# Designed miniproteins, single chains, continued (5): the designs that were tried, part 49

Each design is a single chain, and the fold is of that chain. pLDDT is the mean over its residues in the fold that is shown.

## One batch from the design tools (miniprotein)

Design m17677
Fold by ESMFold2-Fast:
Structure m17677 (fold): chain A 73 residues (1-73)
Amino acid sequence: MEASELVKRAAKAYESQIRAPGIFVSGFDENGNFLGTVRVKDRSEIPQAIAELEERAKKMGTKLALVTVKEIE
């Protein structure tokens, strides 16, 4: 956790560049294929967005391997 504090500072600077408001949940499968990005309005909807990406992976015959979440005010 302590080692990631510098990473959080860098991430904040990175996020300020895109300036698009919202929460963006992106998924990749175990083969590195991009499954898409789901935009949500509230953090409470992130689990539902992840479930949507997992369902998409299953329909494609693969598994969700990586999820990235970007929150921009």
Scores: mean pLDDT 70

Design m17678
Fold by ESMFold2-Fast:
Parts: sequence; C-alpha cells; structure tokens
Structure m17678 (fold): chain A 94 residues (1-94)
Amino acid sequence: SVTIVVKGLNTRQAIALAGLLADDAEEITITSQKSGKTAVVKGGASMQEVQEATKDLDPNDTVTVTIVAKDEEGKEKAIRAAKLVAPDAEIEVK
C-alpha cells in the first residue's frame, strides 16, 4: 500500500481532506500536534462519520494527516486534494 503523510494542516482542513478522500483510501488518520490524540477515519466513511471521528479534536489545532491509499491512482488523488485543501502543507510519500 502507498502511505501519504500531510503535515501542517489545521483540523478543519484535515476534516475536509478526509471527506474528499474517504472512498479512495483504506484508512485516514488525523493526529493532533497539541494533544497527540488520533482520529481514525475508515475507508468509505460518510461526512457524518468523519465529523463523529474528529469531534474531540480542537478545530484550530495543527494536525498531521496520514492517508493509506488503495493504489497509485488513490495516491495521486490524495496529493492533488492535499494541495487544493492545504497548499502550504508538507507532503511526504512513503
């Protein structure tokens, strides 16, 4: 599997990104920089499920989003979506 790590998003950007990519990812993990708390969004999650998973995160926190893409097409979509949602974020491919 291909893992994409996006650093330097705020929580609201991370929620938007997870919603855009849920159908193209196996799993999306959002990690709080302040608390170390982790929200896990499963592949195929609805926006309601994304919001429920992230409800305990500070909306103004800085977070890291780890995306486990299903394939190379999912990887390319994740990189494009990350650049659209958070153009200043750091993107690492593993």
Scores: mean pLDDT 86

Design m17679
Fold by ESMFold2-Fast:
Structure m17679 (fold): chain A 100 residues (1-100)
Amino acid sequence: SNQQLSQQFLQLGQQHLDQRDFDGAIQFFDQSIQHDPNNSQAWLNRGRAHLLQRDFDTAIRDFDQALSLDPNNRGAWIFRSQAHLRQGRFDLADQDRSRV
């Protein structure tokens, strides 16, 4: 199923993320999202890869999508807070941290 393919690509992306291959990770998370755009964890992990590359605006957009799909995605609140902090948006960072 598309959901099973999404989970397989999510797992491959996580393996590449663990290897610090952020570009490879992003490609697999893109495929995960393409098969299941409702997979909040795929959006979260693609955001994490962008965050680690210091692409804060792209990371924030991915965390926004993760939270839109699952407001209980604790990781998305944490990592979006970190992205805001890295951009000097302390008020937004504090707001996100308070949700955790």
Scores: mean pLDDT 93

Design m17680
Fold by ESMFold2-Fast:
Structure m17680 (fold): chain A 89 residues (1-89)
Amino acid sequence: MAILVLRGSPIKSPEDLKGKRVGVVKGTSAEEFAKREFPEAEIVPFESWEEALRALYEGKVDAVIGDKSYLEKFVSENDDVEIIYESEE
């Protein structure tokens, strides 16, 4: 899994997610991971990656958690976002 934020976000580590809104794709392993690992964050499920990423850009969520390979590819194509954390799950 990886944690994606907008570049310039005050969120710099997983600990900074406490009390923050975190977007995930509904029904994915990322939703289960986020609820388990970040119980003090508000987990906001979306129907699709496009909706979760739009919510991040619109400021409706403070971070997105998802598949590492997908988010690494997204960051390689978009210079306005950054990954602040990566895990093997």
Scores: mean pLDDT 85

Design m17681
Fold by ESMFold2-Fast:
Structure m17681 (fold): chain A 55 residues (1-55)
Amino acid sequence: MSVEEAVERLLAAFPELLDLPRSVALPLLQDYAKANNLDLEELVREFERRRAAAR
């Protein structure tokens, strides 16, 4: 699964994540990255890109 697909799936399940503070969202992203064998830094970067685009 690509990082982009992983973020799309996560946001489809939990769209409210975009509105959460980074301090709350980051631990959830860490757990998601571990569960899906993804690079945390790449996952966070894609998540922040989508957050910026949503504004």
Scores: mean pLDDT 79

Design m17682
Fold by ESMFold2-Fast:
Structure m17682 (fold): chain A 76 residues (1-76)
Amino acid sequence: MSEAEKLVKELEELIKYLEENKDTITKEEFYEIAKKIQELVGKLYELGVPEEKLKELVERAMSVLEKAVENLKKKE
């Protein structure tokens, strides 16, 4: 339980960081953060976090990642 709570907090902090820095983030930093988010989501699935709670976090993460991708796409 405490491990799952720590991972949820870490995921929320990464989502917040990406949201706050989406306009200035580099491709390299974006890929590192996206990879970390994917790893955290995978670990939360393994820990048996309720699907409804995990869905909310995943939807929020996906929304922020999509916004960051759109910003990076403009630079290509």
Scores: mean pLDDT 77

Design m17683
Fold by ESMFold2-Fast:
Structure m17683 (fold): chain A 94 residues (1-94)
Amino acid sequence: SWKQLVQGALKLVNDAYERAKRAGDEETAELLEQAISKMNSFLETGNGGDLSESITLVSLAYERAVEQGDEETAALLKEAIGKLLESANMLQAS
């Protein structure tokens, strides 16, 4: 279901958030904290704008991880983006 995809993405983004915090990357951590908030809001309210904003925020965090050579965080965020896009496609196709 689309809910399971968003919940899976949330877990991946939370893992990336904890990594950013441990690394002292406050800017990436803030992007991911906002994304987590938007994903939780979307799961609670169904507001598609929150889903779209979360995809944008996670994508920005992904670009930062790639630029920094943080392959593990980049992999987590790439998988999260894939799950969020699949969720969006399910909701548009249904």
Scores: mean pLDDT 87

Design m17684
Fold by ESMFold2-Fast:
Structure m17684 (fold): chain A 81 residues (1-81)
Amino acid sequence: SMAAELAEKLKEAEKFREEVRKIFEENSDIVDEGRARSLAEAKRLLASPPEQVPLEAGRVIRAVGDMVDRVLEAARKRRAS
């Protein structure tokens, strides 16, 4: 039934969320540093004149991306060890 298929997909999504949560918790120091950097860039964006918003928004996106990349690299190194 559609209800059974939906329930199974929700369970798979829950398992995926739990795995992602564990990865972030295991690398909380990298997450905390990345959040601080992203917040600093976001404050610059909020203080920027409208014409500079696209450039400053790009800096925020990059800071978040760098944090995610560092978490993934740390997780890969843990698996290789």
Scores: mean pLDDT 77

Design m17685
Fold by ESMFold2-Fast:
Structure m17685 (fold): chain A 81 residues (1-81)
Amino acid sequence: MIEEVIKKITEIIKRFDAGASVDDIIAELKELLKNTDNPEVRRELSWLIDYLEKHRDDRRKITQALTATALRLIGLELDER
C-alpha cells in the first residue's frame, strides 16, 4: 500500500537526520522496492535509489530527494482515493 511506503520513507528521513549511514538508507529503500507491487511506487523508489547511489557524499541532496519522493507518493495516494 502507498500509505505504508510513505510511512517507511518518513521513518527513513528521521533516521537519516539522526545520523544513519547512506548505505543503511539505500538498503531500507531496496527492501521497500522488493515488497511493493504498485508500478508507479516502484518507479519512484527505483529513481530514488539510483539518485542516492549517485549522490552518496551529498547528505543535503539525499534529504531533498527523500522528501520530494514522499510528497510525490502522497500525491499518488490522494489520486487513488
Scores: mean pLDDT 83

Design m17686
Fold by ESMFold2-Fast:
Structure m17686 (fold): chain A 70 residues (1-70)
Amino acid sequence: MEELEKDIWLGLSLIDHGIALANAPEELRPAIEALHDRYVKEIENAKSVEEAEKIHREYRADLDALFAAA
């Protein structure tokens, strides 16, 4: 996967991350930050667009699960 494609996925995740932090109670912030840190690492190591799409879907599902459990 090209560097530009990684930058696009990271940029998209920053929007979701920003919205999550804006809506989160203080108690969820460390978990949201840890989840985004994991996403960044996984995207940096992604070998294909298909892997990036899977990583992004899993990230969003995990974010939704955090809010559903709160």
Scores: mean pLDDT 82

Design m17687
Fold by ESMFold2-Fast:
Parts: C-alpha cells; sequence; structure tokens
Structure m17687 (fold): chain A 60 residues (1-60)
C-alpha cells in the first residue's frame, strides 16, 4: 500500500489549488502531477497503465 504517497499527493493538490490564480491553472498543474505519478507506476508495473488512449478519430 502506498498510503504515504497518496497522502503526499493529496497535500500537493491542496497546495496547487491554494497557489493557483484560476481553477483552470490548478487543474493543469494537478494533471501534470498525476501524469508524473502514473509514469512512475507504469515504469514499475510495465503494463499499459500510463499508455495514452488510442489516436482518437478526428476530434472535430
Amino acid sequence: SNAARASELGVRFQEIRANSATPEEALAKAGELVREEAKREGTKVASTARAAPPPAAAPA
């Protein structure tokens, strides 16, 4: 269990929210943090956990 890591991420999300001028900025920073954590887990698991979705049909 990665309880300590989950707790750390929670604190970082709170700090991002508190230090962001807009909700959109906070969301962008939080997304970056989540992406980094997913990459770390993906490296260890060696599955497609961090894989991007397939190249979607033209998103018009």
Scores: mean pLDDT 65

Design m17688
Fold by ESMFold2-Fast:
Structure m17688 (fold): chain A 87 residues (1-87)
Amino acid sequence: STEELIELLEEALKRLAEVYESQGKLELAKKIRRGMEELVKELKTLSEEEQRRMILWAARYLEKYLQENKIEDEEIRKLIEEILEKV
């Protein structure tokens, strides 16, 4: 379901914020949490087909972001893989 996909994406972004918080990067963590809240709010206004497309785009963007920023977190990777499998 798209509700499950939104929850997985939210969980991945929360985990990313926690990674930054653990590194003392509080401003980055705050930006991630705000971006997550805005993304979830936007997704809830969309049709299920548009939600799936936006979630796919966001998951791909997050995957690239992790690679470019050299963030190696197994939990985030598993959440992204689960989203990409289910979408």
Scores: mean pLDDT 87

Design m17689
Fold by ESMFold2-Fast:
Structure m17689 (fold): chain A 61 residues (1-61)
Amino acid sequence: SAPPAVPEAFPGGNVRPPLSEAELQEERDRILAKLRAAGLLTPEVEAQLDAGMAETLRRIA
């Protein structure tokens, strides 16, 4: 369903649309992959990324 009041995306090409959930998940996955490759991925870091993702999604919803 559409969000209650906040615009989710702009159809125009002149302004970059806000990040979608899918785009945010892609970015998170890239960060996680990079951290895993560096041996820095811990449950704490993953939880922090998930928390940041949830906060960002809440702001754009």
Scores: mean pLDDT 67

Design m17690
Fold by ESMFold2-Fast:
Order: structure tokens, then sequence, then C-alpha cells
Structure m17690 (fold): chain A 57 residues (1-57)
């Protein structure tokens, strides 16, 4: 939903389009793999990545 994407964007500081990509990614990957990807490739802090995954799952 748009509200979920807006919350992820606020927590992570990314655009709504990037937040949508993070939701799709998190749904396709295990939590540990999605977390590591968001930190290394998405360049998010651990706290931001954990918050994004928690909002999606």
Amino acid sequence: SDALLERIAELTGVSLAQARGMVVLAQQLSDDVALQFLITEGRLSREQAEAAIELVK
C-alpha cells in the first residue's frame, strides 16, 4: 500500500520508487538475505534495513 511505501521511504530516506523495489525484494528473499542486500547494495544502515523488512513482513 502507499502508506507502507511512505513509511519505508521516511525510515530509510529513499524515494517511493526505491521503497517499492525494497518491498518486492524483501518478499522474494529470506529476511537475512534481504537485510544484507539492503545494507550492502541499498547502502542503508542496519537499523533502516531492519525497519524496512519489519514493515514488509
Scores: mean pLDDT 72

Design m17691
Fold by ESMFold2-Fast:
Structure m17691 (fold): chain A 56 residues (1-56)
Amino acid sequence: PNTIYPGRLNELKPEAIEKLTNTLQTESNVERELVEKWLEAKDPLERAKLFDELVK
């Protein structure tokens, strides 16, 4: 699709984006499950909470 979905990451804190990237590099089963839940979350509130857990 022509959706600029990744642009939404700009609304997040740069520090949070860096931590998310680091978490993805880890490739831990636990971190991967959280990332999958975050991607599947359609509710902005759920997505924000999952993202916060990922980038703590």
Scores: mean pLDDT 60

Design m17692
Fold by ESMFold2-Fast:
Structure m17692 (fold): chain A 79 residues (1-79)
Amino acid sequence: DEGTRLALEAVREAQRALQLKEEAKKVEGLEATRLRFRALAEATAANVLAVQALKKGGDPELALAAAKLAEAAGVKPLV
């Protein structure tokens, strides 16, 4: 269903945000800054998707997992 799809996409985007955050620690200068901004953008998208998943009746455990991963990437959870 749509809620489950959104919850899974939220988890995937949150995982990408964490990867970008960790990659930013391995590089310097402008590239590190770009990776940090991309990580925050992906984490923000994950939070939005998690909220939409909950509204569509998606798995709340998956949505909360995505929000927790987004928080680890540096963005306060919306759920």
Scores: mean pLDDT 82

Design m17693
Fold by ESMFold2-Fast:
Structure m17693 (fold): chain A 80 residues (1-80)
Amino acid sequence: SREELIEKILEVIREILSEAGVPEEKIEYIINTVRWLAKQFPDLSEEQLLAAIRGLLHHEGVPEEVIERILERIRELFEE
């Protein structure tokens, strides 16, 4: 389901950002923002959701290599 998919996406984001040493407060902000976006715009396509997540992570100063790791893992979830 979409709800299960979103929770898996949030788990991936939390895992990778934590491993990369991003502060807990920033991780919580990012997770809450992605959850809000997914609930506010339920008709977002997979590509639109990926683009929104990329933009948010970039805006929050997450390094590009970390962003690419997150997006690759999320694309894998879309193939399930």
Scores: mean pLDDT 85

Design m17694
Fold by ESMFold2-Fast:
Structure m17694 (fold): chain A 67 residues (1-67)
Amino acid sequence: MEAEMERLAREAARRIAQRVREDPSLNIGKLVDEEVARLVERLGLSPAEAARFRQLLQEYVARELLA
């Protein structure tokens, strides 16, 4: 579960970064919320797992956009 969640967060962060580079008017927070909601639906994540995924996703998005 942990390794899979980290992999999915990295993949989602790359997609978010690409979308934002193509359209800078997009709200990053909204894109993060959409990815978290999608994964909760697909994998049946608990609130704690959803919070962990959100933190990982936000960290990887920041790294993709800043460095």
Scores: mean pLDDT 82

Design m17695
Fold by ESMFold2-Fast:
Structure m17695 (fold): chain A 60 residues (1-60)
Amino acid sequence: SSDSVQQGNQLIDQGFQYLQQGNDQLAQQLFQQAMDIQGYTGPVMSVDDIRSYYDSQLSS
């Protein structure tokens, strides 16, 4: 739903802010919450996976 997408995007934005601040643990937690809300059913993303995802989003 649009609400789930919006909530997930807000958590992703917060996660990126913590990642930029060097708070990798908080970034990972927020990213996991966003993925769960958006229906992600894969393995838990590592910090390296999150950084790769961030770089991909910047290229969009």
Scores: mean pLDDT 74

Design m17696
Fold by ESMFold2-Fast:
Structure m17696 (fold): chain A 78 residues (1-78)
Amino acid sequence: SALERAQQLGLLMFEAIQAAAPTGSLAAVAAAIRELAKTLPPEEARTALDAADRIGRSDSLAEALAAVGEQVRAFREA
């Protein structure tokens, strides 16, 4: 279902953020999400790339996490 796909995408992006966050760089977090996108189906990859762009423009990790949540919600509603 779209909900299950959205939840799985959100979990994968959250795990990538958690793994990259110790570097202290939102650019590194965005790069990790772009690498994740290469392993995903086309629709999920588009959502991940859009999230990475928003993460790179965020001022904090909290804003980056909120952007991921918004992108996952948009994916579910499409």
Scores: mean pLDDT 79

Design m17697
Fold by ESMFold2-Fast:
Structure m17697 (fold): chain A 61 residues (1-61)
Amino acid sequence: SLAELRNEALLFARYAGRNRASEEEVERLLQMLRDHMRSAGASEAEIEEIIAEARRVYEEL
């Protein structure tokens, strides 16, 4: 579900932030998440909202 994909994106963002993953690595994985959410029927607005939230979580760690 989209809720599960959102939870996975946020969990990944927290993991990446705590482990100091590069911004390039994070953007690559976020792009893969965009593709998966799109395949699951998410709108582009929903996808970008989730991705922006995940990016904020990563940047706050």
Scores: mean pLDDT 80

Design m17698
Fold by ESMFold2-Fast:
Structure m17698 (fold): chain A 72 residues (1-72)
Amino acid sequence: SMAQRQQMISQIRQIIADSIRAGLPIQQMAQRIIQQMSQQGVTRQQIIDIFNSMVSDTGPSPRMSALINILQ
């Protein structure tokens, strides 16, 4: 559903924000996203699809490109 998609996007954005505040490297940020999303039954491919959707909507960024590359 649209609501579920928006919830997942919000959770991913929160993990990114928390990881930045904690000074975590990009690889640890990716691992935390995978861990949190997999606990909810979200597959690695679904996470990649969400990131690609976000890039399509807002444009590419170095951080988003790096996260997608690590997840692939």
Scores: mean pLDDT 82

Design m17699
Fold by ESMFold2-Fast:
Structure m17699 (fold): chain A 79 residues (1-79)
Amino acid sequence: SEVEAVNERIAAGEFVDPASLPPSVQLAVRSAIAIILGSVEEADALYDQLVADPSKIDAVIAKMDAAAAELVARLKALS
């Protein structure tokens, strides 16, 4: 799949420009961000910012990590 091919390139240490990703991979990334953030609109805004300015990748990753950590903490509190 296109997602699998991109993941293989990233795992090999290749730089992959977000603006050059196939539309199916862009949609998959936006969907994953939306699940983590709980908002399609926020996910689209973050991805659009990243496509416009790839230097923001570290800030986007930090926001995703924070949202994922909050989700994990909430799930652990239920156990």
Scores: mean pLDDT 73

Design m17700
Fold by ESMFold2-Fast:
Structure m17700 (fold): chain A 96 residues (1-96)
Amino acid sequence: MTVAQILQQLFDHLDRNGYITQSQFMGFMQQLRTLVSDATYDAFMAAVMPTINRNGFMTRDQFVAAMRRAIAAIRQIDPAVADIFAAALDAFQARV
């Protein structure tokens, strides 16, 4: 499984349900952790976890906002991985 495929599955979950719980999100993160550097993973988690920790879940719109923050943070660490995240987000936002 690739980073893009994990993000696609996460977006498919958000499209079907409108939100993702902390437990469900951590299931996707366990997969992502094996494919990216610790620095990239930590930057992504720092962008998304505050919303999940506050609410116990994240809505589609909150996840899009968190992804934009994550991409900006990851770009300072690994521009190639940031481009993969940006492409996945652009594809998700293009869904009708």
Scores: mean pLDDT 83

Design m17701
Fold by ESMFold2-Fast:
Structure m17701 (fold): chain A 98 residues (1-98)
Amino acid sequence: MLEELEKKVDEIVKLLEEGKYDEAKKLIEEVFKELSNEEKALFMVLVLKRILELVKEGKVELARKLNELVTEVFDKLPVEEQLEIYEIALKLLPELLP
């Protein structure tokens, strides 16, 4: 699953670079509708990692667009699901971020 989610994050970033916002949003919506809360949490941590990498590369506006789009989709989830995803993500952060 880790490699598949990393590929999805890379595909979302490529779509955003191409201005294909609707396609990028659809991929994010599929993650939040079809995967487990553990996989959603892993996706969120991988998105954060990619945002930080984009900022280090000087791609600040692309990083902001990625963050805004993922947050927009995440904020539409039930609040109890949002909390569970955050609790899992916080446990994963020290393992996946340097």
Scores: mean pLDDT 85

Design m17702
Fold by ESMFold2-Fast:
Structure m17702 (fold): chain A 81 residues (1-81)
Amino acid sequence: EEELAEELLEEFEEELEEIKEKYLRGEISVDQAEKEIVELMKRYSKKAEELLSKELAEKVQRRMLQLAIRTLREMHEKEAA
């Protein structure tokens, strides 16, 4: 289960980084990137709940939220710079 939790977080981070890179390349707007991040979070939250114990799912979901918030902040800082 711990291995699955690490794999889910790694996959989430990779997809999150791809959304960020699309935004940085000007392929999508910040609004579209936010929408894709929300959809990504919903998908991975469901996977965590289905595959992991309650404790691990909660840890994964909390970590995903932290990563998403950081990415959104970085994108908004880019808009202001």
Scores: mean pLDDT 82

Design m17703
Fold by ESMFold2-Fast:
Structure m17703 (fold): chain A 76 residues (1-76)
Amino acid sequence: SEKERLIAELEELLDRAKKLLEEYLKKTKSADEVAQALAAVDALYAHLKAVAPTLSVEQIKALIGKVKEEIKQLEG
């Protein structure tokens, strides 16, 4: 379904955003600080993935848009 496809896209984008954030943080942060930050991000992303099925198609599209903007900023 459209909703299942959008949820899959959101999950892929969240995984990509996490990888880019890890690379960004490693430039200025210690290994312990990076690990702590990634643990917090994992918790937030797990929660977002869990609630995604309860959201409307329009709400999921809005989240995808926001994650794409964050990815663009992290890529420079």
Scores: mean pLDDT 85

Design m17704
Fold by ESMFold2-Fast:
Structure m17704 (fold): chain A 78 residues (1-78)
Amino acid sequence: MEKELVEIALAVLLPQVEAALAALPEEVEVHPGGLEALARAKERRKTLTPEDIEALLKALEELGLEEALKAVREALAA
């Protein structure tokens, strides 16, 4: 169940994150650990660690992606 929930979260999350990153002004600074977790999620969508998930949630919060953050939290709670 956990791996399926993470995969669903990534399927919903990655397009929203990529759109947000493409729209970011150059001045916006995002936590490096969160960006690294996003890069790992793109390459290793089925092998995220709990630490990667926590860093992802923080990056989403810093990017202002509240709906994506909510969706990921709901998927992880199920």
Scores: mean pLDDT 59

Design m17705
Fold by ESMFold2-Fast:
Structure m17705 (fold): chain A 68 residues (1-68)
Amino acid sequence: SLAERLNALFVEAGRRFEEALAARDVEYLEEKVEELKRHVRATFSPEEAAVLLAALDNVRELVLAELA
């Protein structure tokens, strides 16, 4: 279901964001966000992907602000 795919994505995304924050590693953050974006594009419809990619970018901006 969509709910199962969303839950799997956000559990994994949360883990990667936590790792980036703990390491204080901007390069690691950018690498892991790009991996998540590739999975979103491959796994979800174009309409679903557009919303999820924007959500990932918004969380990335929050994490980058914390790392600054």
Scores: mean pLDDT 87

Design m17706
Fold by ESMFold2-Fast:
Structure m17706 (fold): chain A 88 residues (1-88)
Amino acid sequence: ADEEQRKVAEEHEKLAEEAEAKKDYRKAGDHYFNAGIAYMYLKEYDKAIEYFKRAKEYYLKAGDEQGAKSAEAGILTVESMKKRDEAR
């Protein structure tokens, strides 16, 4: 249900902020990435794009090039979904 997916997104947002405060950039990237996925499934595309951008930033700070590429793929996927939904 959408309510369960929103709770998952909000929990990952909180965990990402806690990881960021601790300078655990890889963990912050992982949690922002999962928040992006959750908002993507909720069709809240602007929030999904925002969180994938944050995930990419923190993966780059952590030296995780593969994580950064995955986050960028997430941005492109959500932008494509948003454009397709707006064209309907």
Scores: mean pLDDT 87

Design m17707
Fold by ESMFold2-Fast:
Structure m17707 (fold): chain A 59 residues (1-59)
Amino acid sequence: LSPEQRAALEAAAREILAEFRRTGDSAAVRARVKAVAEQLGVSEATVQRAVDAVMREEA
């Protein structure tokens, strides 16, 4: 990933996590992961790993 793609992915991951904490809606989170993956041209697994990385930073 380019530095710009990595920064965009990290920002999107933080937004996804914030939405999940606000709503608790796993279906909405999954839809957002899919949309971000398509927008950035990465796999859904890559987006999920970024969300997991943000969660680990908070631990």
Scores: mean pLDDT 79

Design m17708
Fold by ESMFold2-Fast:
Structure m17708 (fold): chain A 73 residues (1-73)
Amino acid sequence: SEEQVQTLADLLLDPSLSEEWKIAFFKRAYKEAKEANDEKTLEDIDSALEIVRQRNPELAEKLRKAKEEVDKE
């Protein structure tokens, strides 16, 4: 969903939010979507990550690593 992708990307790119909070939020959102087998939300998460990568590649790399940690569970 376009609105879900935009909302997630906006939260992850919000300069008023700490990087630590963003990583924790992202990891929880991804874990919940994966446990629910919610393919649409997983696709929206990947789309939001691509937006984050274009604007803040260092944050995107940290989020990618958080996603990999969940995938190893």
Scores: mean pLDDT 86

Design m17709
Fold by ESMFold2-Fast:
Structure m17709 (fold): chain A 75 residues (1-75)
Amino acid sequence: SERDQVQAQIRALAEQLQRALENGDLSKAEEYARQIMGLVIDYYVKYESDRITREQVEEMANKVFQEVMEKMKAA
């Protein structure tokens, strides 16, 4: 299904993000994290819009993204 395809794409990007982190490529890791964030926001807006607003999803996603980026830079 379309939902399964989006989940598979997020998983593939997460594996690429992990490889970039293992290689110390923070620039590529940030790119993959940003792509994952966009897909997650679109997924929740498309499939869960009855329980959460776009603004709430974007705020939560941005907060998580910032926390991940800060932890990556601190390590």
Scores: mean pLDDT 75

Design m17710
Fold by ESMFold2-Fast:
Order: sequence, then C-alpha cells, then structure tokens
Structure m17710 (fold): chain A 75 residues (1-75)
Amino acid sequence: SRLEALRETLDILSETHSLEEVIAAFATWLRALGFSEETVQAIVETAKRLAEEGASREEVIDAMLAEAARAEAAR
C-alpha cells in the first residue's frame, strides 16, 4: 500500500530529522495523497499530543500511520 511505502521513508527520516520535521513531512505526503485537510490536521494533533505525553518516536509514527490507514478505509 502507499502508506507502507511511506513507513520506510519515515523510518529513514527519523534517523536524521527531528520528530517535528517527520510529522510535517508526513502531513505534506498525506495532502499529496488526497487526504482532506481536516484528516491531516487531526493526525498531526494526535501525533503532537502523543509526543507531549512522552511516547517514543516509533510509537508516534505508528499512531500516525494507523490513523491514516483508518481514514483511508473510511473513504
């Protein structure tokens, strides 16, 4: 799936970029894939909340991908 391809790219970016930059890149890619701005912002807000609560980078990335997959399935 397109989201599975994005996972590999996010994992690579996570090694050399901040979590904030990874979240911003993911948001840009979701917009390019045709996700609504409302869905993109909800995913970004969830990612930021999890990071503030002390979640790991991997947990934040997994949560963003899970929410994106759920939103895509609801189309």
Scores: mean pLDDT 81

Design m17711
Fold by ESMFold2-Fast:
Structure m17711 (fold): chain A 81 residues (1-81)
Amino acid sequence: SEEAEAERRLEAFRKKLEDLVQRYENGEITPEEFEKQVEQLRKEFVAWMDSLEDEKLATKGLALMLAEESEAYLRVRILEA
């Protein structure tokens, strides 16, 4: 179903964000590079959602993506503290 695909894609997005957080923690990327990579992941996810005919599913997907992005940024801030 589209809902199941959306859940899988959101999980993949979350895992990619987790990888970026780990790379940041390991000193492999700068804050600027982290922001750039998150922006790229967001654009890819938004492009997929824009391909959906179900506007409600797309809107829900956007909200959940933004929540995951916010959590990733918060984790980066905590790692710096």
Scores: mean pLDDT 78

Design m17712
Fold by ESMFold2-Fast:
Structure m17712 (fold): chain A 85 residues (1-85)
Amino acid sequence: SKKELAEEIGQDAAELISRSPVVESIELKVEGNKATVTAKLSGDEVTARVIAAEIKRELESKYGDIAEVTVEVDGNTVTITIEVK
């Protein structure tokens, strides 16, 4: 189901960002065909934007054909939204 795909991709996204040594907290929420991963990082917004860009690139490479990946940065918080097509 689209919900199971959203959960799977969301878990992969959470794992990918958790590999960064600057991650302080991670939350994963799944609602229907959408997964949202919210990560709080140490450091500044520039560091967060670099990490966000790398995560977006990897997720789009793996899942871009079946899901839309949106990444937003607000200060040191990175929000990854995955919507299964």
Scores: mean pLDDT 85

Design m17713
Fold by ESMFold2-Fast:
Structure m17713 (fold): chain A 80 residues (1-80)
Amino acid sequence: LEEEAKKKSHITEEIQKLAEENKEKMEEIAEQLEKTYLSAPLEEQEKALLKLLSENDPELAKAFKEYLEALKELKKKYEE
C-alpha cells in the first residue's frame, strides 16, 4: 500500500513537473478537454486528452498515459 502510494506520488510529481514546464501547452489542452467534457463521457475525454498530448508532446503523452494506468490500477486495488 505505502509503496504503491509512493509510486503514484512519484508519477504525479513527474506529470506536475512536465505540466509546469509546458504550462501554455497544458492550458490549451485543458480548454480542449473542457469543450469535449460538456459533450462526451469521461472515457472519451481521456482518449481525447491522450490524443492531444501525443500530437503536441509525445513524451508528455507517454508520461500521462502511464499516470492514468497507474491511477486505474491503484483505484482497482484500493477499492476492491
Scores: mean pLDDT 63

